# Designs tried in a protein design run: designed miniproteins, single chains. Part 48

Each design is a single chain, and the fold is of that chain. pLDDT is the mean over its residues in the fold that is shown.

## One batch from the design tools (miniprotein)

Design m1759
Fold by ESMFold2-Fast:
Structure m1759 (fold): chain A 79 residues (1-79)
Amino acid sequence: TAAARQAIIDHILKGTNAAAKAGVLDEVLPYVRKAAEALSAGNWQEAAEYFRKAAELTKDVAPEASKHFEEAARIAEQA
């Protein structure tokens, strides 16, 4: 679980950095915040759902951000 949390944090940092470069950080932050809240509560499946929403929002405008949010969702689902 600690290793999964660290991997998710790394993908959040890379995903939000890519979203910021694309000018859509403010649009993804609410979903990333809700995902972080879900992780803190132990709701890994709910966290994955919010990461998928961030990935969908960024898929066309920031593909690199979308890739990182998709990976965060995958890790959360397997944790």
Scores: mean pLDDT 86

Design m1760
Fold by ESMFold2-Fast:
Structure m1760 (fold): chain A 58 residues (1-58)
Amino acid sequence: MEPVLAAEQALADGNVDAAVKIAEGLIRYQGDVETARRILEAAAEKGSEKARQLLEEL
């Protein structure tokens, strides 16, 4: 499954931690910081403190 679709599904299921892990993988293994930023913004809006901290580091 495409990482963006996997992250969107995780967010829809309330699994915000899984979406954050997908975003971390995009940064670490694919270098796709822009896509990861969008996923982290959505996760932070759902209350993920980890996503908020990662956005501050980008």
Scores: mean pLDDT 78

Design m1761
Fold by ESMFold2-Fast:
Structure m1761 (fold): chain A 80 residues (1-80)
Amino acid sequence: SEEEVIKLLKEMQELKLEILETIEKHPEYSKELEELLKEIDELVTKIEDAYFNKDEEALKKYVEELKKKMEELRKKLEKI
């Protein structure tokens, strides 16, 4: 749903802020975390394109992929 996509994008922005704070405290992880952020940003662009074009199938696919990447990122943050 549209509301679910908006909620996910908001959660992603909150996670980005947490990552930036982690990089400031632990600069040794900056390259790894920045690479993950880049992958997430590419997925966000694909979600925005699918949402704009009303492509429900593509939207669902990229939302699921973003959820998986966000979980991977959260797990990495837990180890820092």
Scores: mean pLDDT 81

Design m1762
Fold by ESMFold2-Fast:
Structure m1762 (fold): chain A 88 residues (1-88)
Amino acid sequence: DYLEKGKELLSQEKYEEAVEYFEKALEIDPKNVEAWNNLVYALEQLEKYDEAIKVMQRLVEVLKESDPELAKEVEKKLEQLKGRAEGV
């Protein structure tokens, strides 16, 4: 429901509100890749690259114990986002 509400807010271009709902979804299920991807997308639309980086670093910490393969994939995306933040 938090994920679905966040997606609804994204479709309305309410990016700041969408971020709040995706953060809540990740508090409940930190392995929810869909919530993670949508949160990063919303933060990128807001040009909050530093916040997106911080969120992904937190996600990596949470995933290292439960899903190390997913943690590695998030780390890869984190490096891509850092490069993008430097480029803009």
Scores: mean pLDDT 78

Design m1763
Fold by ESMFold2-Fast:
Structure m1763 (fold): chain A 77 residues (1-77)
Amino acid sequence: AERAVELAEEAVEAAKAGDIEKAIGNLLAIIGLYLSNPDLTEEEKEAVEHALEAVRAALRGRFEEAEELLKKAKELV
């Protein structure tokens, strides 16, 4: 779960810098980690879901929403 949050932080910063390719790459990496770890706790799943939503918000230019979602993800793991 911590790795998914780290990837989401990198993706949000990449999106802010206009590096959309890196942001999308990290989004796909988070999805891959989520699908490869079926034994995540409910709290870890919620953290990953917030991390994914943060990257999606950043890709849409909603950086304030992305930062709030990242904060929520970090508080869970």
Scores: mean pLDDT 79

Design m1764
Fold by ESMFold2-Fast:
Structure m1764 (fold): chain A 55 residues (1-55)
Amino acid sequence: MEEINKEYIKLVKEISKIVTDPAERARITLEIGEAARKGNLDEMKKIVEEVKKKA
């Protein structure tokens, strides 16, 4: 549980540096949060990598 929360915080900070639109940032943060709730670390990382590719 604690490991997932740490990864979540780290990934959300990365998104905040890349995504300048507050609404888009909030949407992506919600998607990462849903993956975290499911315990799916791979999905959380995949969401962030997809955002980086489009940034």
Scores: mean pLDDT 78

Design m1765
Fold by ESMFold2-Fast:
Structure m1765 (fold): chain A 68 residues (1-68)
Amino acid sequence: GESEEILKRAEELAEELARETDPERAAQLGKELNKLIDEAKKRGDEELAKKIEELGQRAEREGVRTHL
């Protein structure tokens, strides 16, 4: 379904964000993840929104570890 497609896209964006070394590109990927969170919230799918938020937070932490 559409929720599965949104989640899959969020997973791909999060993986790219975790490996991104360019701060401008990382900021852009974060904005795209935030748009997916907003779409999930507008649908009333709080569970999907929470999952995407957690994916983004994990990706940011992973990026920091990789650059240490």
Scores: mean pLDDT 79

Design m1766
Fold by ESMFold2-Fast:
Structure m1766 (fold): chain A 55 residues (1-55)
Amino acid sequence: SDEILREIAEEVGLSVEQVRLILFDGRAALRLYLSGEVSAEQVNRARRLARERGI
């Protein structure tokens, strides 16, 4: 849900679009990480929060 994605984005300091890519597009997630746009900690935390919230 978009509401859960917004909550995760706020908690990890990323945009909703960045969180969506991290959770649902592994290739885009890797590209964001390699470009320095997101940190490994942000990726890991977003994925953990999504699991806790049933995504």
Scores: mean pLDDT 87

Design m1767
Fold by ESMFold2-Fast:
Structure m1767 (fold): chain A 63 residues (1-63)
Amino acid sequence: SAAAEAAAEARGQAAMAAINARLEEVARETGLDVQTVRDRVTDELLAGARSLEEALARVRARV
């Protein structure tokens, strides 16, 4: 239904905003640019990180 599609879209937008906020925070902490943090998070997820926070922790640990 259109209502279910709108709800899914809103959840997707909220999730993306939350992810972007966390990437920006880690970028600030590490001195990396946000795109570099995003790329490294993607690599860590593909390498077996089970969550965004685990991937971010691995990125932070590698500087």
Scores: mean pLDDT 84

Design m1768
Fold by ESMFold2-Fast:
Structure m1768 (fold): chain A 80 residues (1-80)
Amino acid sequence: ASELVREAERALMNGDYDRAIKLAEEALKKDPNNAEAYLTLAFIYYRKGDKEKAIEYFEKALQVDPNNELAKRLLEFLKK
């Protein structure tokens, strides 16, 4: 996994959403097909209470990696 994605995950766990977003966006700037960066953005927006953005980023993660079972299950859960 990208080092930037790992740092974004740590920032998310610490509640530093602004830092987590910047790190995940920087990962996407380096690799626009980074499914893990889209997943991280989805989790950040979910924790911020932005369900619509969380759904959008899970859908983008599945566009990049259609076989990501975790993203599929979480998207199904959020669309209920």
Scores: mean pLDDT 85

Design m1769
Fold by ESMFold2-Fast:
Structure m1769 (fold): chain A 57 residues (1-57)
Amino acid sequence: SAVEEVRRLLEAGRVTEAVVKAVELVENGDFESAREIAKLFEEKGLKAAAHYILNLI
């Protein structure tokens, strides 16, 4: 799943690639996965990135 791909990117420290994946999901209308990803960013302490994704929805 897209959420699992983003989780792996975050665990690998590939934050920019994780953000790009989240933006692609928003552009494709997958708001549910994008919201789950924003929560993952919040759990990792990446609050600015989480807020950015939520503002796109």
Scores: mean pLDDT 85

Design m1770
Fold by ESMFold2-Fast:
Structure m1770 (fold): chain A 71 residues (1-71)
Amino acid sequence: MEEKLEKIAEKFGLSPEEVELLRQDPNAEKIAELYEKVEKADPSTLQGEIDRGVYELAIATYAAAARSAAK
């Protein structure tokens, strides 16, 4: 889980502080699962490319929501 959050931070440009907030949040596991779906998506198909983009947006959304909830 933690290693996946760091990969997400690197890929989506999250700050170290945002990564720490996510690590402590119950949404961290859901975000890690979304990242696995991104990695599993088949970029050679139209549906796989769409799914990848949707899951990437969801990851960014959950990260922003966690930060907002922490205030």
Scores: mean pLDDT 70

Design m1771
Fold by ESMFold2-Fast:
Structure m1771 (fold): chain A 72 residues (1-72)
Amino acid sequence: SSMVEELKKGLEAVKKAIEKAVEAGVEEEVLKKALEDAEKALELAKKIGAPKEVIELIEEVKELLEEAIKKK
């Protein structure tokens, strides 16, 4: 579906944006806020039965944020 395709593209863009922000040395507080938002998105995706690919992308975003916070 077009909505699932758009969500996948959006999540890939978010993942790339996070990688760039981490490389640029973004503040830990900003990363923690993004992690909270990612956790809420993951819970919502699971609750509504989102496709596995969408859930996996959100989990990857969460993992990137957790790793970035640990390095601060």
Scores: mean pLDDT 80

Design m1772
Fold by ESMFold2-Fast:
Structure m1772 (fold): chain A 113 residues (1-113)
Amino acid sequence: VKDEIREALEKAIKASEEGKNAAFGVAFDDNGVPIGAAYVISDTKSAEELAIEAARRAAQVPGASFAVAIGTDKGSKKAVLATLNVETGTIRIEELDKSFVEVARELLDALVG
């Protein structure tokens, strides 16, 4: 999964740096182990819409218990965080005090090494 996480994060970071709207999502099992990843790129969808989509796509793996995603759009200087509870389908949204690229690089270090 580390290679899939790296690829998805690098593609989302690159899209954001090129001025596109982008999101990255990662899904975890019941033990908090990363088991799925996804990225989404758009010219028109909001940071929130993309974060939700990335979380749902990442969670389309057997054994997923929760997913987190970060999104960005051309109108925002801050990342949007989406947290998905897979069992209930509940999504929580919050705005972070960091840019998308800052959070994405922190996730790359934390999840991949």
Scores: mean pLDDT 85

Design m1773
Fold by ESMFold2-Fast:
Structure m1773 (fold): chain A 73 residues (1-73)
Amino acid sequence: SELLKKIMSLPKNNFDPEEARQLALLLGMSEKEAELVGEASEKLAKAKSKEERAEILKELNEELEKLEEEEKK
């Protein structure tokens, strides 16, 4: 998921929520993780500043790490 974190952090990306969700699935992420990526992409599309984008990405990373630990159990 480090690759996904880098992709989501790129300022040039047009974050369409459905495309981001499908990309997450293609990268082998779970359905729940893909949902979080889609939600974050929707928030990123509405963000007006780099600070706002960084906060959204931080929340996404925290939620993805929690799900990753749950999937290993």
Scores: mean pLDDT 71

Design m1775
Fold by ESMFold2-Fast:
Structure m1775 (fold): chain A 95 residues (1-95)
Amino acid sequence: GGEEAAKRAEEAARRAREAETSEEALEAAVEAANAAVAAAKAGDKEAAARAAKAAAEAAKAAAEKAEDGVKGAGGAIAALGGAAEAALAAGEPPA
């Protein structure tokens, strides 16, 4: 359930932070956002909150590595939107 999805989001966030390219960081941020949505849908509010936090951290890492601009920033915004959606689905207020 949600615990596996939360662990996937946390692992993806780590890969986003460790990524050597903005493209790799963006791919990891999208994976973290997808995992956060999966955790929220599983109905585990604690796992969903953890996954949403990991997705937000991954999106931030992708944005910081997007020195070349438009695609990285767009992906980071999309990943943040996914994290917010997951948090709302889990019953958490938007931060």
Scores: mean pLDDT 73

Design m1777
Fold by ESMFold2-Fast:
Structure m1777 (fold): chain A 51 residues (1-51)
Amino acid sequence: SEVERLQQEVDEAAQRYLEALTSGDPELVRQALRDLSAAVDRLLAALDEAE
């Protein structure tokens, strides 16, 4: 399902964000956070459509 695919994308982006945090590189953290934010926005849009 589309929602399950997008939930997996959020999980993967969240894991990459945590990896960026452990790296101590603020540029990697900012990029990973942007990617996570975009993935969350896509999931929220799909959940809204599923109503």
Scores: mean pLDDT 85

Design m1778
Fold by ESMFold2-Fast:
Structure m1778 (fold): chain A 62 residues (1-62)
Amino acid sequence: MPKLARMTKDVISDNPAFLSAKEGDLVEVLREVGEDLWLVRNLKTGEVGYVGKSNLEVLEEL
């Protein structure tokens, strides 16, 4: 189920499969890939990538 979430910390990745984002960026959760790994879209940059669930705060279910 798609969710709106916010980054709780800066994340920088050299791997293009993983999201780079700033604390406070809003993201849309596209898929929950595993227990701790979600595929998201950064609404500020349009970047799609994997991110650790612990780096997100869920705001709303879409």
Scores: mean pLDDT 80

Design m1779
Fold by ESMFold2-Fast:
Structure m1779 (fold): chain A 81 residues (1-81)
Amino acid sequence: ILEEKAAAQKEYISTNPNDAGAWNLLGNTYLDLKRYDEAVKAYEEAIKLKPNDAMAWNNLGNALLNLKRYDEAIKAYEQAI
């Protein structure tokens, strides 16, 4: 079900690549799947579109922490306020 959700989100994004919310939701789906590298990439795209999205920055930090990328996680959390 989560894999199908990720596939549907990717299809939507292929036609709506500037929807920051869709990228953030894709990141959340990858985080739930424990596919942390893919979650990081999705959150990074969301942040490029909406750099002041505190939730996307916090979620990026959580994904980076799970990857043991501690310095990058700290910087992401600092952007989340």
Scores: mean pLDDT 84

Design m1780
Fold by ESMFold2-Fast:
Parts: C-alpha cells; sequence; structure tokens
Structure m1780 (fold): chain A 80 residues (1-80)
C-alpha cells in the first residue's frame, strides 16, 4: 500500500542517518534521540511508532557491532 511504501522510505532515511552518524563517532544516545524525533514526526499509530523505534535501535546495534548480516536482514525486511 502507499502507507507501507511511505514507512519503508522513511525508515531507509533513518537507517542512512544512523550509518552516517556512527561513522562520524556520534554517541549512541544522541543517534537514538534523533531517530526517535524523526519517528515521532511520522503520521502513524503510537503502536507503529514504538515498533519502528525498536527496529531503529536494532539497526543501530547491528551497525555499531559491524554485523553486516544483521544490517542486511533489517534492510531487506523494510524494503519488502
Amino acid sequence: SRREEFIQRAMVLVFGMIETKVKQGVPEEDILAEAREFIEGMNVSPEEKERLLKIAEEYLAAVKAGDDKAVQAILEEIKS
């Protein structure tokens, strides 16, 4: 649906921001705060916002760990 495509595109932007900020050495708490602000601005339900924030947290952990398999799995889940 159009809504699912919108969420997918929005989360791809969040993931790109996370990767960029990790490479820049930004503290994890600051990256997560920025992701939370972005997700809170999305026109989706509170339950969906909580789910998307957890996905962003898992993505940040995978990127920081250098877990390319986990990073790719999360990207494929969102892009499908």
Scores: mean pLDDT 84

Design m1781
Fold by ESMFold2-Fast:
Structure m1781 (fold): chain A 60 residues (1-60)
Amino acid sequence: SAVEEELIRRVMEEYGLSEEEAREVVEVARGLGKVLGIEEGSPEHRALVDFFASAEAKYR
């Protein structure tokens, strides 16, 4: 989706992740968001993406 591609690019730019790492982060956030009933592109969805991106960048 357009939202997914936007989030992948943002995560690559802001956190210095590779495209592969960024795609994994966005996919994990999507999966968890779906379980929690969080709408795609919402502030809550973006916060989940930021959480996982920050963790990936810090611990790798």
Scores: mean pLDDT 83

Design m1782
Fold by ESMFold2-Fast:
Structure m1782 (fold): chain A 55 residues (1-55)
Amino acid sequence: TAEFLAGLAREAAGLSDEEAQALARALAEGGLISAAEADSVRSGAELSALLAAKA
């Protein structure tokens, strides 16, 4: 899943704050990140950094 997470990180960097927060919630519901990690996301850049760290 490292390649998939790297791809998501690149996509996340271009998202609005609202889009990034919605995606983070969906990823937490899918088990790819924790709820605490999703709650820490405020912007696409933050979501991108989080996903890149997991790749």
Scores: mean pLDDT 81

Design m1783
Fold by ESMFold2-Fast:
Structure m1783 (fold): chain A 103 residues (1-103)
Amino acid sequence: SKEEIEKKIEEIKELVSKFLSESDVELFTYALRKLVDPNASPLEKSNAGAALMAIAVDLYLLTGNEEAYELLAKMISEIMKEKDPLKAAEIALETVKKIVEIV
């Protein structure tokens, strides 16, 4: 449901705020919303995926944490292939919870 997706996105926002800057939190949340939006164009989804990958690279450069980078990269790839918005949000939430434990 839309309410379940929104709740998961808000949880994700709180979790990423623990390891991302405020501007990157806003960009991450915006990009994730575009990836799970069935009305978003292929170009919008491609741009959102690129934005999330840029955040993953920046996180790696700042922390040296290869595992966190690999988890984010895998999440982005899986979400871009996932057609169910709720499942995509669940993948993102599970991944972000794992990253919080290792960063």
Scores: mean pLDDT 87

Design m1784
Fold by ESMFold2-Fast:
Structure m1784 (fold): chain A 64 residues (1-64)
Amino acid sequence: MEEKIKELYEELKKIIEDPDPSNPSAEEQLEKLKKFAKELGVKEETVLEEIAKIEAEERKKEEK
């Protein structure tokens, strides 16, 4: 599960970095998150918590 959430996090980053001002990236991120949570059979909050953990780990690596 954590591996799949990490993949989702990377996909969301790619959407943010894509140069497409006509496509609302925030809505795209929310839809992808919602679909992914449903596919895994978990709540959106659970996915967000795992993403937050991944972000915390990345920040900790940068601090060193």
Scores: mean pLDDT 67

Design m1785
Fold by ESMFold2-Fast:
Structure m1785 (fold): chain A 63 residues (1-63)
Amino acid sequence: SAALEALVKRLVEELGLSEEDARALAESLATGDDRPAVRLVLEGKITAEQARRAAAIARELGL
């Protein structure tokens, strides 16, 4: 999906996430499956604030 790839790029560029973590978070947001996003926060790879900002970016992209 072009929107999914755009989300991954914005998460890397705006939030400083690795491509791997950005992709996992982007797929979580695109599918509505919160489990990958929760795991990233619990593992300390992203903050809850970064997760909220990612969700806002996903909404801007129609995800």
Scores: mean pLDDT 86

Design m1786
Fold by ESMFold2-Fast:
Order: C-alpha cells, then sequence, then structure tokens
Structure m1786 (fold): chain A 97 residues (1-97)
C-alpha cells in the first residue's frame, strides 16, 4: 500500500497540470514531518507535555496534508479505489486524535 501510494504520487507529478500543487503539498509534508520529529524527540528527552501536545498537533497536520494529496490523486483518476480507501483511513486517524 505505501509503495503503491508513492508510485501514484510519482505518476501525478508527471502530469503538468498537477505538478505545482503536488510539489507544494510534498514540501509542506516534509516540513511538518521534520518539525513533528523534533517535537517528539524533545518530548521524549524532557518529559514536557507541551512538546508531546505539539508533536500530536503536527501529526494531525501531516494527516490533513496526506488527505489533500490522496484527494488530488483521486481527482486525477490515479488508483481511485486505493485513494478512496486511503482517504477513509486517514480521516479515521484524524477523528481519533
Amino acid sequence: MEEEFLEAVRELLALPEYREEVEELLRRLEELTKEGDEAAEKAKETGDKEYAEKAKELMREQLEVLIELAELLLRAGIRPELMREAIARLREELAKG
């Protein structure tokens, strides 16, 4: 599933009409992942709930970006069944947090 998702993203990047939007979403995801990892590490080192809450918030934002990316993939007609399933799972995780 994860490998198929990455291949779907590469396929979407090959489409000129979606390239800029996909690149922006991937850039946001990379930034959020880095900040989330830093916050999680600080929470682990300090035991401070503020960093734990920050890491959880950044994880929620990462899920939102992944949902946007999957919806864009679905709109482009790339692996629509897989994208519908991915969106449902990501929304479930977002609702849980």
Scores: mean pLDDT 81

Design m1787
Fold by ESMFold2-Fast:
Structure m1787 (fold): chain A 55 residues (1-55)
Amino acid sequence: MEKEKYEILKDTGLEHLKDGVPLEVLLEVIRKLAKEGLISEEQAEEIEEILKKEY
Protein backbone atom coordinates (compact mmCIF):
# COMPACT_ATOMS: atom_id res chain seq x y z
CA MET A 1 0.00 0.00 0.00
CA GLU A 2 1.10 3.62 -0.65
CA LYS A 3 0.43 4.20 3.06
CA GLU A 4 3.18 1.68 3.98
CA LYS A 5 5.89 3.82 2.31
CA TYR A 6 4.76 6.84 4.33
CA GLU A 7 4.84 4.92 7.63
CA ILE A 8 8.29 3.43 6.91
CA LEU A 9 9.78 6.84 6.03
CA LYS A 10 8.20 8.50 9.08
CA ASP A 11 9.46 5.79 11.46
CA THR A 12 12.94 5.77 9.86
CA GLY A 13 13.14 9.57 10.15
CA LEU A 14 12.19 9.46 13.84
CA GLU A 15 14.80 6.73 14.49
CA HIS A 16 17.52 8.79 12.77
CA LEU A 17 16.48 11.89 14.72
CA LYS A 18 16.81 9.95 18.02
CA ASP A 19 20.23 8.66 16.86
CA GLY A 20 21.43 12.28 16.58
CA VAL A 21 21.11 12.94 12.84
CA PRO A 22 20.53 16.72 12.42
CA LEU A 23 16.91 17.72 11.77
CA GLU A 24 17.98 19.83 8.76
CA VAL A 25 19.61 16.81 7.06
CA LEU A 26 16.47 14.68 7.59
CA LEU A 27 14.25 17.44 6.18
CA GLU A 28 16.43 17.64 3.04
CA VAL A 29 16.20 13.85 2.53
CA ILE A 30 12.40 13.88 2.91
CA ARG A 31 12.03 16.78 0.43
CA LYS A 32 14.23 14.91 -2.08
CA LEU A 33 12.09 11.74 -1.72
CA ALA A 34 8.93 13.80 -2.41
CA LYS A 35 10.55 15.35 -5.52
CA GLU A 36 11.49 11.83 -6.73
CA GLY A 37 7.82 10.78 -6.33
CA LEU A 38 8.32 8.19 -3.56
CA ILE A 39 5.86 10.15 -1.38
CA SER A 40 3.49 13.06 -2.04
CA GLU A 41 4.34 16.66 -1.12
CA GLU A 42 1.56 16.50 1.51
CA GLN A 43 3.08 13.35 3.05
CA ALA A 44 6.53 15.00 3.09
CA GLU A 45 5.07 18.08 4.84
CA GLU A 46 3.38 15.84 7.45
CA ILE A 47 6.65 13.99 8.18
CA GLU A 48 8.49 17.34 8.38
CA GLU A 49 5.97 18.60 10.98
CA ILE A 50 6.28 15.38 13.01
CA LEU A 51 10.10 15.58 13.01
CA LYS A 52 10.05 19.29 13.98
CA LYS A 53 7.61 18.54 16.82
CA GLU A 54 9.82 15.70 18.18
CA TYR A 55 12.97 17.81 17.89
Scores: mean pLDDT 77

Design m1788
Fold by ESMFold2-Fast:
Structure m1788 (fold): chain A 82 residues (1-82)
Amino acid sequence: SQQELDEEVELALLAMELAIVKNILKRSKTPDEIEEAIKQAEEVLKRARDLLERSTSPHVQAEARRLIEEAEKIIEEGKKKL
C-alpha cells in the first residue's frame, strides 16, 4: 500500500539520521557535543516509537523496533562518555 511505502521511506530517513548521530557521537570531544548527539538520538527514538505505534505493517514494526534498539544503544554509549 501507499501508506506502507511512505512508512518505508520514513524508516530509511530515520536510519540515515541515526547513522549520522552515531558518527557525530564517535567524533564528539566535549560534553556539550555529546549532549547534543544524545538529544538527536532521543528525537530519532521518539519518532521510531511513534512509527511503531501507528504502523499496522509487521515489516515496518520489526524495522522500527531495530531502530529503537540501536537508538537506545547510542544514547547509552553517549551517557558513558559524559
Scores: mean pLDDT 88

Design m1789
Fold by ESMFold2-Fast:
Structure m1789 (fold): chain A 65 residues (1-65)
Amino acid sequence: SVSLFVGEALRAIGLNIETGGIGVEIVDDTIKLYVDAKDEEAIKAAEELKEEMEKRGIKFEIVVK
């Protein structure tokens, strides 16, 4: 499933965002990643992940709070 793929991708990349209190939501065919606006490292990691996912044809949206 897409959620299992996202979890494995986060682990493979070594991103702390998986454990940093970030929310992940899958709506239809789009992965939404919620990041704290004060967590600059999480935002950077989320943008790198978005670029990688979009290269694979996966719709990815970053929501900054």
Scores: mean pLDDT 66

Design m1790
Fold by ESMFold2-Fast:
Structure m1790 (fold): chain A 68 residues (1-68)
Amino acid sequence: SMQEIQQLQQERSEVTKQLQELLDRYDEAVRNNAPQEELEKIVKEIQELAQRYGQIQRQIEALRAQQS
């Protein structure tokens, strides 16, 4: 339904905001010569959010296909 798609779009927007915040933190950590372990932790969090973004996108596409 359109309501389910709008809810998923809102969740996707929240994930996008969190991804941007983590990317900014990664850039700052690199500029400040943070330890490799800290950089790896941020990368792992980015990867987890990127996977969630992909899942939400697939759900939106599936719902749109069902409305055809």
Scores: mean pLDDT 87

Design m1791
Fold by ESMFold2-Fast:
Order: structure tokens, then C-alpha cells, then sequence
Structure m1791 (fold): chain A 91 residues (1-91)
């Protein structure tokens, strides 16, 4: 029974690590989009178009902030599972 619990914890950790990897990839894509928009803003001579680009960059920044919170929450869950695994191994 103890071995089954350890295996389930390991499988859950692997699943959460995979979720973090997917969220990190999404974050990288958003960062690349921001970089493109920043380059576009530098080339834009129209104040209105520049403001619209700056607003879009701001919204993408908020989305990255949300992803960072989600990643941090998943990392905390992994730490809790690793502690649970250690306690089971010590018994």
C-alpha cells in the first residue's frame, strides 16, 4: 500500500511538472508577441496607433502575470507532494 501511494505521488508530480512546462511555453509565446509589438511601436509615427499597441502590450503583460501566479501555485503543490513523499519514505 505504501508503494502504491508513493507511485501516485510521483505520477502527480510528473503531471504538474508537465503543466508548468506548457504554461512556460505559453509565457514564451506571449513574451515574443510583446517583443514584436514593442518593435512595431518604435516604427509607428501615429500617436493613436502607438497608444493602441501600448494597451495591447499591457494586456499581454497582465496575461503573463496570471501565468506566473499559476506556475507559482503549481510549484507550491509540487513542493507539498515532495514533502508528503519524504514523510511516507521515512515511515
Amino acid sequence: MKEEKLKKIEEEIEKLEKEIKELEKKKEELLKEIEKLEEEAKKTKDKKERLEIEIEIGLLGIEIGILNIEIKNLEKKIEELKEEKKKLEES
Scores: mean pLDDT 87

Design m1792
Fold by ESMFold2-Fast:
Structure m1792 (fold): chain A 92 residues (1-92)
Amino acid sequence: SREELWREVDRAIADMLLYMGKQALEEGDYETAKRLYERAVELDPDNADAWLGLGEAYYKLGEKEKAIEYFQKAVELDPSNERAKKLLEELK
């Protein structure tokens, strides 16, 4: 359907934003990483890696409480994501 085609486009854009956000995190540009990951979770809210990246960006910016919330969302969406679980336990 047309809705499924638009969802595929949204997921493709979200995947590209995840790649760019990871690059921004690696470069230490946490504000850019935050904005890229915020857009990724808007386009694909079921993507655990997008919530994980958003949490990491907020944590690097000193927003611990928001980071915990987003790591919890990542674990809720993908309980097998060991990185998200480890980060959540380290911040609890």
Scores: mean pLDDT 87

Design m1793
Fold by ESMFold2-Fast:
Structure m1793 (fold): chain A 55 residues (1-55)
Amino acid sequence: MEEAERLEQEGKRAVALGDYAAAGEYFRRAAEASTDPERREQLLASAEVADALAA
């Protein structure tokens, strides 16, 4: 699995477990590893939502 794909899967797993702080970190790292603009934007948005829920 590509690094971005792996990190995105870890983020989704963290969301399923209610660990929004970890989810935010994984989604940001997945976005950094991704070169697809649409996926990158979606991952950053997911990270922001997760971080807001963790706060």
Scores: mean pLDDT 82

Design m1794
Fold by ESMFold2-Fast:
Structure m1794 (fold): chain A 89 residues (1-89)
Amino acid sequence: RLVVRYIGTKEIADDGSVTVTLTESLPGAPVKAIFLDENGNVIKEVAVTQSGPTLTATAKFSKEEVERIKESLGTTGNPKVDVYLVEEL
């Protein structure tokens, strides 16, 4: 069964990148990371990379994607995204 878990909130960098790193024992097998905007809309899904105990998920947004997110949120600063890990239990 797939389980979705909140792992953090990150700001999209000036180059459009967002990287989340998690170093802990997981109850299930990591499947993917999902990135939500402030309104709860899924804006990106990425594969998780594992190196030893460390999981890394990196999303890359285009300039056009970032502008669309800003318009949706009514913001002029770098938008924030909520990151969730999807695990298979």
Scores: mean pLDDT 78

Design m1795
Fold by ESMFold2-Fast:
Structure m1795 (fold): chain A 60 residues (1-60)
Amino acid sequence: SDLEKGEKYGMAGAWYGNQGDTEKAKEYGEKAREAFLKAGDEEGAKKSYQGVLDAAKLAG
């Protein structure tokens, strides 16, 4: 459940980042990170958040 939430929030963050919505990209990236941390997936948390930041850079 929390792992799936992390994946879904990460996808939403990347989508908003690609649309140039940096604020929503950060918001969903933080939600993804929290969900992965609750699931015990520390590496997933790091990778998901970095992916959102990279998507936001490419959109800008």
Scores: mean pLDDT 75

Design m1796
Fold by ESMFold2-Fast:
Order: C-alpha cells, then structure tokens, then sequence
Structure m1796 (fold): chain A 60 residues (1-60)
C-alpha cells in the first residue's frame, strides 16, 4: 500500500543516516581524532537511529 511504501522509504533514509554515521565514526577512530565525548554522542545517536529503524520495521 501507499502507507507501507512511505514507511519503507523513511526506514531506508534512517538506514542511510545510520550507515553514514557509522562510517564517519570509523574514519575518525582510524585517524585517532575521535574524543571519548564525541564517541559517546555518536553511540547515543546510533542507538536512537537503530531503535527508530526497528520500530518502523515492526510497523511495516
């Protein structure tokens, strides 16, 4: 349905945001420029994105 398509598109956008954030974190770790505070903020944001993605999966 139209509604399921919108939820799927929203989920795909969040998945891209998660993947991009994971990549940025990994690159920062490899370069040794990721502070403990920044690492904690990124982990928190990743968990929020993962929870929202899971909620959308259950809704679809």
Amino acid sequence: SEEKKKLKEEKERLERDRDRLEEVKRLAEEKGVLSPEDAAEVEKKLKELEEEIKRLEEEI
Scores: mean pLDDT 82

